# Designed miniproteins, single chains, continued (2): the designs that were tried, part 99

Each design is a single chain, and the fold is of that chain. pLDDT is the mean over its residues in the fold that is shown.

## One batch from the design tools (miniprotein)

Design m7656
Fold by ESMFold2-Fast:
Structure m7656 (fold): chain A 62 residues (1-62)
Amino acid sequence: AEEYLRRALEALRKGDVEAAIEHLEKAIALRPPLEATLLAILDELRKGHVEGARRGLEQLLS
């Protein structure tokens, strides 16, 4: 899960929202303990709230 979260964050930093969504979906598929938080971040990305999603991922990976 953590590797996919790092890849999602890196994709967002490069402006690749589609890649970030794909990496988040892969992380969620692994059924991590933070599934609800990851689903919330994914929802923000789907709504176009890229900055909010980026902050959420950075907070999880801090």
Scores: mean pLDDT 78

Design m7657
Fold by ESMFold2-Fast:
Structure m7657 (fold): chain A 102 residues (1-102)
Amino acid sequence: MEVRERMAEALREAIERLKKVKADVEAGKLEATPLSPLSKEELLAGIEEAIELVKRALRLVEEGASVEEVLEALARAMNAAAASDAANSALAEAALRIVELA
């Protein structure tokens, strides 16, 4: 399987995991980390921004972006969702899978 397709699969999986985290936050099952006491609305906004950044990274992969460019996009998504340990875990797993392709 080509590097591009494997990166795309990792990013699609990350988007699905982030959507689940967003749903769990909306349902009150997940909260912001104690070190970043954000409102539910602020936490949701950060997760939504992370989802959009990962979708942008997926478009970059489709346009022939390098592993480095995709990892930079994932780092921005991790910063957007920094207050969500679950969201950051999902993004870190995607980044690890992509690093293995470099």
Scores: mean pLDDT 81

Design m7658
Fold by ESMFold2-Fast:
Structure m7658 (fold): chain A 67 residues (1-67)
Amino acid sequence: MSKEKIEADIHLSLARMQLSIEKLSEKPDESLLKKAEEQAKKALELDPENEAARETLEEVKKKLESL
């Protein structure tokens, strides 16, 4: 696995964790969603073909649009 893919996986894991924490919160957390968006974007920049990163970014964007 390339350095870029390892870094993408780290950023994707952070985005997923932040998104999961926000889902468990009773109150919407825009700051967590924005952090998840930044991490998902970074993962997709490093690995543009990463389907999980794209799906995570789409989910975060939809949540931000609903706020």
Scores: mean pLDDT 81

Design m7659
Fold by ESMFold2-Fast:
Structure m7659 (fold): chain A 82 residues (1-82)
Amino acid sequence: MVSSVLLTAPATLEQAREAARLLEERVEKELGIKVIARPVVIDGRARVLVTTPATTDEENSRLLELLGEALEAAGVPVERLE
C-alpha cells in the first residue's frame, strides 16, 4: 500500500494543533478515510505533518482541498502549492 506524506506551511503550535484536529475530523466525515495529522515543531516553527493511506487522484485532490480549508479555519496563511 502506497501512502503520501504532506507538510503544511509554518504556523504557531496552537494553529497547527487546531488544523490537524480539523483536518482529521473533516476527512473522516466527508471521505471516510482515516488520516494521521500531527503538529510538528521544526526550528521553532510549527507545521502539520499529514500521512494519508493509498487513495485515488480524486480523493487526494479532495484531501488537499480539505487541508487548505482546515488551515484557513485555524487562521494559518494558505500557500498555494502547484
Scores: mean pLDDT 68

Design m7660
Fold by ESMFold2-Fast:
Structure m7660 (fold): chain A 71 residues (1-71)
Amino acid sequence: NALELLDKAGVVLNIEAPDNTEALEEIRNAIKALEEGKIDEAIKYLEKAIELAKDIPRAVALLKKALDLLK
C-alpha cells in the first residue's frame, strides 16, 4: 500500500542520500497525513518529496507509485 512504499522510499533515501533531510521530512509528513486520513495533504507532501528526491531515481519511483495509489 502507499504507506509501505513511503517507508521503502525513506529507507532508500537514508542509504543513498542521508543528508537530504528535507526530502525525508516531507516523506514523514506524508506518512503522518495518511495515518490521519488526510489524503489531499499527503499528496502535497508526496509531490514535494518527489521534487526534493529527484536525483535519487529509486526513491522517486517508489514515491510516484505511492502517489498513483492515492489518486
Scores: mean pLDDT 84

Design m7661
Fold by ESMFold2-Fast:
Order: sequence, then structure tokens, then C-alpha cells
Structure m7661 (fold): chain A 89 residues (1-89)
Amino acid sequence: KLFVHHGLVFEEGADPLKDLPLGIPGLTYYPDGFPLEKKEDFIRQTLEFTPNVSIPRELVPVIARYLQTEQKLSEEEARELAEELVERT
């Protein structure tokens, strides 16, 4: 079973502040790593899929870890993208 916490998808029983999310709704998965030139498309698509959802700043590390591990962004790129996503929600 799955649950959604502030627009992020988690496995039932996961701690949304500690565990890796299974996905961000609307995010296109890039097997060779996320191209930063598509940053605006990614943010727009995420916001379109999760309208009226405010992502709390406490989830920045969790989102950044997902982007780093699953989308192969650098630690710095993942953090900056996660912070911008949170600021725009």
C-alpha cells in the first residue's frame, strides 16, 4: 500500500521525513540522469500534478536525496532543485 505526503509518494509504514519517497507525481524518470536544462519543465509538471499542495521545507533533504539517488543529480544540484520546488509550492 502507498500513501501521499505533501505530494510525495511513500510506501505504507515509511517515515516521510526520513525514508526515500517512491516517486514524485508528474516527474519524468531519466535513466541517464536528470538534465538540468529541463528544470522548468520538471517544476511545472510537478506543480500541475500536485495543485494546491504546499511542500514543507523539512522535505527538502528527502526530495534532494531522491533526485540524487534516483535521477543521478549531484548533491548540490539536487539540493538546489528541491529548494526551488519547495519555494514554488
Scores: mean pLDDT 62

Design m7662
Fold by ESMFold2-Fast:
Structure m7662 (fold): chain A 80 residues (1-80)
Amino acid sequence: ALANNAKNLILAGKYEEALEAANQALALNPNDAEALGNKALALLKLGKDDEALEAANQALEINPDHALAVTAKAQVKVAA
């Protein structure tokens, strides 16, 4: 699955490739909370804090308890 590919790329430190994989998953399903969470984490690792926060908020609108989105939003808030 494309969302699993994005997660593996994040674990490998390939954040630009992870963002591409997450965007591909979102092209197939725009309401994929897991893909949005992976996108938020990849954007956060790339230093794109505003875009990471937007992706995290979108994931939380779909699933308020989404662990990756909660983590990404918390990390952006601490960095600010």
Scores: mean pLDDT 75

Design m7663
Fold by ESMFold2-Fast:
Structure m7663 (fold): chain A 65 residues (1-65)
Amino acid sequence: SGAEELLRRGEAHMEAGDYEGAIRDYQEVLDKYPDSPLAPEAKKNLAEAYRKLGDYEKAEKVEKE
């Protein structure tokens, strides 16, 4: 599915240290596939990507949504 492809792409960006790329892919899962069973995982991974960039405020905001 599109959600799975975006989640995998985000994971690849995380492994490469491209946290901004990962944020874009995970955010797209939440924007385009909010009802996907993968949306909760994308949300957790999005928060982790923000923490990797030092943006703890955005990470916390994502986790509370």
Scores: mean pLDDT 87

Design m7664
Fold by ESMFold2-Fast:
Structure m7664 (fold): chain A 79 residues (1-79)
Amino acid sequence: MKEEIVEEIRKAYAEAKKEGKAEEFLERGRAAARGLIELAEKKEKEAEAAGDEEKKKEAREAKELAEAALETLEELAKE
């Protein structure tokens, strides 16, 4: 899953770069990834307060995926 998301981001970036939209792709992607990290952190806290260990684990995994996406976008932005 994590590896698959990284690969998809790299493919999408390559396509955006061919269209001259690499900068817009990185800007929108990073904003989206940051928003997903914030949402996952909120969901993890809510699950922890509710004692829902399964939802807490799902939120934590979602955060890890969003963080991997952001890291990939930041690496691609290093021209």
Scores: mean pLDDT 82

Design m7665
Fold by ESMFold2-Fast:
Structure m7665 (fold): chain A 73 residues (1-73)
Amino acid sequence: MDLFADAQGYVDGAEGAVENAERYLKEGKINQATAYTVAAYILASMARQSGDPEAAARAEKVLERVKEIEEKI
């Protein structure tokens, strides 16, 4: 299993998902914002568990953005 390749994919996906969640939240599309927030949380959690320090650091930033969205939903 290529954990480093998986880590990069997970964190890239998490960043994309949280960007979509923030956009939908600004548009008042709460259901879409919630769905992308959940996706970002799962992908960021997987990246953090990968053992890649760079992916983990990027994932922590995504998780902080997820918390900010959850406070507004």
Scores: mean pLDDT 82

Design m7666
Fold by ESMFold2-Fast:
Structure m7666 (fold): chain A 97 residues (1-97)
Amino acid sequence: ASDEEIERGMAEIARGVAEMLAKKGKYREAAELYIWAAEKLPKDSLERARLLEAAGEHYAKAGDLEKAKEAYLKAAEAAKESDPEYAEELRKKAEEL
């Protein structure tokens, strides 16, 4: 497997673990793991944007509004070339915090 394939596999495993942490109410830990997973993916990928959006949602649930805003803005940056409408939605989520 290529390094890119290995990194994508690691991101998928981390996403699954983050989902389990969130189900247990460990929102901050889940958000941190979503950030880690996103960092394994290309900068301009929608998959990266979705993981960063999930991180923002879970930071917000944890009460970490500043980190939630940062995560949504990073998600918007990742989505801006592939899906400008989705990037706009993510910027709006950051503004509404």
Scores: mean pLDDT 88

Design m7668
Fold by ESMFold2-Fast:
Parts: C-alpha cells; sequence; structure tokens
Structure m7668 (fold): chain A 80 residues (1-80)
C-alpha cells in the first residue's frame, strides 16, 4: 500500500541518517549496524513497490533510486 511504502521510506531515511552520523563520529561498528538495517528496510521497500499498482516504468525508477541510496550508504561505511 501507499501507506506501507511511505512508512518503509521514512524508516530507510532515518536509518541512512543514523549511518551517516555514526560514520561522521568515527563509530564504524554502529555505522555498519545501521547500514545493515537500512539495507533490510530497502529490500522490504522494493518488495512493496514491486507488489504495488504503480506502472512498471515508475517501479524501475524508484528501485534504481533505492539501489543508488544503498550504494552511497555502503561507500560511506567503507570509507569511515
Amino acid sequence: TAEEIKKLADEFLLLANKTYEAAKKGDVEKAKEYAEKAKEIAEKLKEEILNSTLSEEVKQELIKGIDEDVARIEKIVNEA
């Protein structure tokens, strides 16, 4: 549902921000923990998008954006 997609997107953003803040503080262990949780939420978010009534084009664009956000999180953790 749109509500579930919004909830998962909000949770993903929160975990991404926690990853960035932990990495900024040099807390590599916490940054990795938050990044792993963010990746789990991203997978759930992609599943909800795929099961939605959105057009295939919109689904592909949203999933690409999520994958790019996950790649940025992984880069930040690896460079911390």
Scores: mean pLDDT 86

Design m7669
Fold by ESMFold2-Fast:
Parts: sequence; C-alpha cells; structure tokens
Structure m7669 (fold): chain A 77 residues (1-77)
Amino acid sequence: LTEEARRLMEEGHEAFEAGDYERALELYRKAAELAREAGDLVTEAAAHFEMAKVYDAMGDAERGAAYFRRALALLDA
C-alpha cells in the first residue's frame, strides 16, 4: 500500500462506519485508482471488496456483486 492509498482506505472505513456511504465510495474509489496506477492488484482488489460491502449495505445487491466479482478477478490474475 502507498501511504496515500492506505489513508484513503482508513478514511473510507470511518465514513462507512458513520453511515456516510457516498463518502465511503468516493474514498475507496480514489484508493482503487491509486492502486491501479501503481499496479498493486492486491490493494485495488481490497478497495473493490470494500466498495462491494458499501453497495450491499445500501441495498444495491447487483452493484455489490459486480464489485465483489471484480475484486476476485484481480486476485486470480
């Protein structure tokens, strides 16, 4: 993890626990972008997995399943 990506993941977790799902998604999306630029598939997958949890918590099972599948695909690469 880069320091910036790690910080974004931590802030996303705090937003998720506070029930601020939009902010959590924004922070996890930024972390995924940084991980993708760095070629860090593990961190990118972790961010997608956290976004899947947020969508599931919001009642959007279809988007949740899509992000979960993307996370698994990154780990199988």
Scores: mean pLDDT 83

Design m7670
Fold by ESMFold2-Fast:
Structure m7670 (fold): chain A 58 residues (1-58)
Amino acid sequence: MKIARAVQYHPKTSPDELAVRPGDILEVLEELDDEWVRARSLSTGEVGRVPKRYLEFL
């Protein structure tokens, strides 16, 4: 299981995006391209797209 931690706040600006705040732990489900992943929040269970630059891969 690939885990990442959010390092910066990312707002949900589109229906398919995931909002994250610093310290959130995410399971990376799929790398969509060089800039975006699909991830699941381990605290909320929500799934959506997050830019990789907002994440630290653990």
Scores: mean pLDDT 82

Design m7671
Fold by ESMFold2-Fast:
Structure m7671 (fold): chain A 118 residues (1-118)
Amino acid sequence: SVKITESGGGEVAEGGSLTLSAQVSGVDFSQYDVSWFRQRPGEPLVLVAHLSADGKLQAYAPEVAGRFTISQDHSKSTSYLQMNNLQREDTATYYGGLAPAGSGVVTHWGEGTEVTVY
């Protein structure tokens, strides 16, 4: 079975930094595009960052562009979301999602990790 386990969430002061990780098991991670999504309180789930399986395509939501960086380590089957200069609006539950390379359809979701900016 495929499992995605997120970690690295918590409470941080405005202007601070956090690194989220999503560790993947049960599949060959190199065959999947990885995306990070977030859900703010009372708002819909939105795409934050995307990295293609070959590492060549990166995309970010406009509100996080220049502050967040997505990366991956295939040897650890882990994706990272480095979050810098955090703002109160970044308070959300963050989810890792996997899509088969080039499909554009997320087939596997993590359980989420909470981030609170105060």
Scores: mean pLDDT 90

Design m7673
Fold by ESMFold2-Fast:
Structure m7673 (fold): chain A 68 residues (1-68)
Amino acid sequence: AAAAEARAGALSEEHRKRVTPLIVELVNKRLKEKGIDKKITSTQEALDFLSDEEIVEVNREVAARLAA
């Protein structure tokens, strides 16, 4: 149990450190392309401005960048 929690915590924290800035940057890029004069600072704000399909696309781009 402790090993699984430690692994989940380490993966979640590493994932957060790697994906959060990428998601924020990619979302802000999408907002700029849409002509929305808003910049997000958190991934939760992205849900207010992007469709589910756009969120999936951003996550796909993040996954591709992490794989590189």
Scores: mean pLDDT 69

Design m7674
Fold by ESMFold2-Fast:
Structure m7674 (fold): chain A 74 residues (1-74)
Amino acid sequence: KLEEETERMRKEADEFGDLELKHYIYILKKNNKLTDEEIDRLAERAGIPKEYFKSITDEEMEEALKRLEEELKK
């Protein structure tokens, strides 16, 4: 549910860093499961700027995935 997703996002930001959080948000947006209003609520509950959720582009996500792949190779 929304509370579980919000807590998961915060935990990923704190423990795994910005890259994992961006990947998680990207997957939610690609699945078209979130409206703008739902993104606003997630941002508010997680204490993350809503612009962070809305500004993730396909290009930014491709760069983030490349960086994640490099980290996973370690």
Scores: mean pLDDT 60

Design m7675
Fold by ESMFold2-Fast:
Structure m7675 (fold): chain A 87 residues (1-87)
Amino acid sequence: SSVYPDGSLIGRVVDESEEPILVTIDGEVKEVTDLVVESPTGHYYRVLTVERLSETTYRVLGVEGPMGMYTTPLGQELRGKVVRVEW
């Protein structure tokens, strides 16, 4: 992928529900606000916000960080959808 997170990931919405927004990375489903992404410089960021690109695709725009921890933050933001995330 050519886009790295200074706050930018690409995701795909696969489902809509009242559950927290979920993402699929390497075949594993995680909550979007439970997702920590690593930059090329080794900094970790918590995913906060997404931008809708289509009915089935979201781009992750907002992250919180950098964090020095390997702990995945928990949250209930971005509820209601399952999202596949790509760089």
Scores: mean pLDDT 43

Design m7676
Fold by ESMFold2-Fast:
Structure m7676 (fold): chain A 83 residues (1-83)
Amino acid sequence: SLIEQITAAAREAIAQEEAAIEAAASDPSLTPEQREYAVRAVREAVRLLREAVRAAEAGDEEAALEHALEAQRVLAEAGRFVA
């Protein structure tokens, strides 16, 4: 189902982003401010993806999609800041 696809994608994204937090925190190519911003943004995206998974497991497709899209927005904004 669409809900199962969203849940699987969100869980995979969470695992990848959690791995990225350690890399971002210690990236010498970023300024200290950029590292802090990147870490906070990834943590916020993970929080939103976890909310998307909870909504999907509850059968709330609309809430799951809204949380997943907000996570993408947060990551895109962070990418623009560190570019």
Scores: mean pLDDT 78

Design m7677
Fold by ESMFold2-Fast:
Structure m7677 (fold): chain A 57 residues (1-57)
Amino acid sequence: LPALQEAGDHLARGIEAAKAGDYETAREHFQRAADILEQAGLPGAAEAVRRTGEEVL
């Protein structure tokens, strides 16, 4: 699904931003990834992304 590709890209960018210490940008990317997954009808995947953001940040 295109939504999975887009959410995956945001998740990867969020992780890279967190590694660079840019936590604001990381949070934005994690939020976008979770929103895309939820809109695609994947609430469990959206929750997993939100939890990953909480663990990393």
Scores: mean pLDDT 81

Design m7678
Fold by ESMFold2-Fast:
Structure m7678 (fold): chain A 68 residues (1-68)
Amino acid sequence: SSAAEAAKRLAELEAKEMVEAGVPEEIARQFLEEAKRRADEAPDLETALAAVSEAAKRALEEYKRLQE
């Protein structure tokens, strides 16, 4: 759906920004895979965008844990 595609595009941009900000590519990749999966499973655009945002927060928290 166009909603899922919009959310996936946002997720791809977020993953790119994460890598450029110094987040390990593996963490950014795991975020992107989860975000795209959840976007495809979402019933509407709002839910898809919320899923991408939540996945991004989890990835950044994992990165902070690794930095200690």
Scores: mean pLDDT 83

Design m7679
Fold by ESMFold2-Fast:
Structure m7679 (fold): chain A 88 residues (1-88)
Amino acid sequence: MLSELSPEEAAELIRRAFEAAKALIDRALEAGLISEEEAREALEILERGEREAVERALAGDFEGALAVIRETEARLAPLMDKIAARAR
């Protein structure tokens, strides 16, 4: 859990998680599962979420970092559901 890590370790794990999410969006776009507009909006949401979550983690606010991650997931949920539905 983030709370048992150093601020720097928590920030690094958050960066890796967001990097993986961005890679998924890129692959979904490349596969034609989402539009360029949907991909751009998702990447903007991810970039803002990553920046805020990393900033909070580095400040030792792990609860705030997790809240930002959850808010980012909620904003992306409709697009992720769409990707899952279209992938079949």
Scores: mean pLDDT 84

Design m7680
Fold by ESMFold2-Fast:
Order: structure tokens, then C-alpha cells, then sequence
Structure m7680 (fold): chain A 89 residues (1-89)
């Protein structure tokens, strides 16, 4: 959990520095990612799509839900470096 949170903060910092998100959207992304990680930990069989749909049901913006779901899935499946590279291009 601490390592996932640290990695999430690296992603958020990059998005803020590049002007992709606002501070308010960063807080929303933190909450969405925490919930996504919890959902996937409780049910590892959930797809990125199913996690994103659950986050949307909780009121998160569609793009935040998708990003958070993708982050949680990448972390859980050891694809964190691939996820980081996807944010660079």
C-alpha cells in the first residue's frame, strides 16, 4: 500500500508539472486510485473496465476513473513501468 501510494504521487506530480490536471483533479485521482486499489485487492479478477465503471458509479469523472483503474491494474499485475511509459507519450 505505501509503495503504491508513493508511485501514485509520482504520477500525480508529473501530471501537475505538465499542466494536464489541476490540484482539485489530483485530489480526485488520489481518492479514485485508492478505491480502485481496494476493489482490485478484494477481487483480483476485476477488469480495468469493471473497476472504471465502479468508480464512475461513485461519481468520479470518466477520465479520472479510467486512469485510476489503469493505475491500480498495472500496480497489481507488476506492470508499473509500462504504465509510467504510457504517460510519457
Amino acid sequence: MEEAERFLEEVIKKLLEEGVITEEEAEELRRAAELAMRLLKEDPSLSVREIAERLREEGFEPWIASLAASFAYAYQNGKIEEFKKSLES
Scores: mean pLDDT 79

Design m7681
Fold by ESMFold2-Fast:
Structure m7681 (fold): chain A 99 residues (1-99)
Amino acid sequence: SLLDKIIEIINKLAKFLFEKLDEAGATSREVAQLVGEILAAVGYALEKDFEGVKREIERAAQVAIDALRKHVSPEEAERYAKEIQEEVDKALKEIDELT
């Protein structure tokens, strides 16, 4: 179903963001903040608010980037931000193509 595909996109991006936070040594509080944004994205998907899904995906990415900046060098944070933005852009494009 459309919902299953949107949830799959959210899960793929979430896995990527959590792996980056784990690699950087993010705190449990910072991981919990990311969980909150991912749950919000899933909530919007269940309501078929796909603009809400896209907005929460962008917020999840920003939470992850902000956490990474606290744990890695500025140069490494810039590399992570670029990688995260590329994955976000792919997710947003896939959602737009489905909706």
Scores: mean pLDDT 89

Design m7682
Fold by ESMFold2-Fast:
Structure m7682 (fold): chain A 79 residues (1-79)
Amino acid sequence: KIEELKKKAEELLKEAGKAAAAGDYEKAIELLKKAAELAKEVLKLLKEEGKLSEEEAEEKIKGLEEWTERAIKELKEKA
């Protein structure tokens, strides 16, 4: 399940990048949001499986949320 979710998140990020390159910033934002949600789910599952500590998972989720919010703001400024 984790491997499958990781692949889906990576594919969505690639699609978001293509949309942004094409000037479709609204689509890029939508895809980026979906990719970020899947990446958060992966981090939560890694914690549940004992591959990440509670602290490590929370730190990585915060970093991901901050990065995603910043990326969305930058895309909105271009739209």
Scores: mean pLDDT 81

Design m7683
Fold by ESMFold2-Fast:
Structure m7683 (fold): chain A 58 residues (1-58)
Amino acid sequence: GREARAFEALVAEGASPELAARAVGLIVELGVDVDPREVSRRTGVPVRAVSAGRRALG
């Protein structure tokens, strides 16, 4: 599904599997229109990786 593609996109951008899963969960919880910087601040995942995951979620 889209969440699996988002997870793979985050890992491809250098996020660890644990942090990628947290970032995907937070984007789903807050909505796909969430500011990537807010997700980055809360998870430690770089903004670039969060943006890739958000695009994969739609």
Scores: mean pLDDT 85

Design m7684
Fold by ESMFold2-Fast:
Structure m7684 (fold): chain A 74 residues (1-74)
Amino acid sequence: SKEKVLRLIGLTLRAIGYLLEAERGIATIEQLEEGIKVAEEAVKIAEELGDKKLAEKLKKLIEKLEEYLKKLKE
């Protein structure tokens, strides 16, 4: 649906934004947790739409955010 496509685009752009903040070392714990949540929602929609390539890229993005979060919490 059009609504799912627009939501997927918006969530993907937000997830990329959180990753860029994390890579710059300026992301807070709350921002990293929100970024993971946003990326997980994007994965679900990408999988529902059959976009396997985007789902896989988003899963790798989640792994990177989780590594930054782990370092920041410890």
Scores: mean pLDDT 88

Design m7685
Fold by ESMFold2-Fast:
Structure m7685 (fold): chain A 68 residues (1-68)
Amino acid sequence: SSLVRRAEELYREGQRAAAEGDLERAIELYEEASRLAQEAIDAGQDVDRARALQKETAANLDRLLAAL
């Protein structure tokens, strides 16, 4: 689905921002990716892929928020 594709792109941008030390931007991108992944799950679209992405995004968010 377009939701999962967009969420995956945002997740990759978040990973790049985190690698560059831009924690605030990484958090914003991961939050947006998680939101779109949840929308895909709620819509019953690519649920397994969206669920896996949401778990990965949540783990990265928890790690970054703990660093603040």
Scores: mean pLDDT 86

Design m7686
Fold by ESMFold2-Fast:
Structure m7686 (fold): chain A 56 residues (1-56)
Amino acid sequence: MEENIEKAAEALHAVGGLPREAAREAARLMVEGNTEEAAKVAREAGSDVGAQLAGM
């Protein structure tokens, strides 16, 4: 099944370097419209949002 959450989670894992579990949680929050909480989850999972933005 291809869901927007699954696609966003795969991108956050593959491109953003997040662990799959954290990527899925962040993707779900993004789809929910809670982008601040999604960014916090990404940062707490060991992904530097600043480094990710610099690399993209």
Scores: mean pLDDT 66

Design m7687
Fold by ESMFold2-Fast:
Structure m7687 (fold): chain A 63 residues (1-63)
Amino acid sequence: GLRLSLREVAERFGVSVATVRRIAEELAAQGLAELEGDEVVLRDLAGLMAFGRRMREASEAAA
């Protein structure tokens, strides 16, 4: 699976670490991601696509 730092994702999308963590927690509740300390783990394509979409939406809302 793909493992991403919450801080690096936040920097890349121009959002807060708290926003990335909230999105990761919401997707984890749906079985689409895992939150491991300060990292998000994406194990399948569905999780990767869902996380990418949510991060893009958050980035556009922050602009």
Scores: mean pLDDT 84

Design m7688
Fold by ESMFold2-Fast:
Structure m7688 (fold): chain A 74 residues (1-74)
Amino acid sequence: MEEEERNKKLEEEGKKGMEEAKKLAEELGEEMQKLFEEMKKRAELAEKVGKAAGAAAAKKGAADFKAAAAKKLA
């Protein structure tokens, strides 16, 4: 019951995070686009283990990407 809702919320958060990371990568140029592609591939590999694992990897990847982008801008 609650696990299905958690999985849906995790999928939505992962999708939103990846979309935000993609837009940020486009603004910051080739180097950050390459980093985004690596994080996207990691999320896709995790999804082969399970949808929840893929969503969690996407969310973490997006957060890590945003942190890396912030450090590059600072």
Scores: mean pLDDT 77

Design m7689
Fold by ESMFold2-Fast:
Structure m7689 (fold): chain A 62 residues (1-62)
Amino acid sequence: GRAARRAAARERAAALLAENRPVEAVQFLRDQGFSDAEIRELLRELGLSEEEAEAVLAFGRL
């Protein structure tokens, strides 16, 4: 279901962030159909601040 898909995406994004691969984490989440707002919220759930989440989104655009 939607919740299971979101949970799986969050786990993969967490693994990519732990590997210092934030651009790949953002691209993966976009490829899964998440909006920038949803990606920001997912990153915050993973323990990033609002400023850190925005920086990761900006980095993923570079």
Scores: mean pLDDT 79

Design m7690
Fold by ESMFold2-Fast:
Structure m7690 (fold): chain A 63 residues (1-63)
Amino acid sequence: SSSHRRLLELIGRILRLIGEIYDLERELAKETDPKKKEELEKRIAELEKEKEELMKEMRSLPK
């Protein structure tokens, strides 16, 4: 069904976002420049928001 295909696409995108967030968090842990830290924190927050929106869509899909 189209809903099953969409679920798989959402799972794939969520997993990719988790990987990107992980990489950015590791970069943030090594960063010493306050301006670059702020930029990294902002980017992580944007990706976390995108992940939450995709997770909400996943929960709303018909069974």
Scores: mean pLDDT 86

Design m7691
Fold by ESMFold2-Fast:
Structure m7691 (fold): chain A 89 residues (1-89)
Amino acid sequence: SAAVEAALREARERARRAAERIAERLARAKREGASELELEILRAMLRISIGVEAVVLAHEAGEELGRRFGDEALAEAEELIERALREAE
């Protein structure tokens, strides 16, 4: 379905915006003296992908980091998919 394909593209664009927020949170974490492991994970998330893949990686990387970043980006992606599906009907 063209609507599903469009929803996936929009979800990836939303995930890109989530990656921008991850970059801002990385800068904040550096200022607040976060652990080296947390900084490395944030750098890895930012570098690997700014799409939906970054959300999946965040969940797999660890509970704390996954919940902090992954859930937010995933929720935005799910909302876009739901809107596109409703418009297709």
Scores: mean pLDDT 62

Design m7692
Fold by ESMFold2-Fast:
Structure m7692 (fold): chain A 65 residues (1-65)
Amino acid sequence: SAEEKFAEGRRLAQEGRLEEAREKYEEAIELDPNFAEAWAGLAVVLERLGRPEEAAEYRRKANEL
């Protein structure tokens, strides 16, 4: 489920496995595009990966949901 992918992403992010966390958050969004928390989680991971412009775009999507 989207919630399971989101939980995996959160665990990976907590471990500092940022690219893998990004993939899990993207999978969660593919399963549920209205999952605001997954968009927010993706934005946080992208900021930590040094991709602030992309992070800002996804934070905006999270805020619109």
Scores: mean pLDDT 86

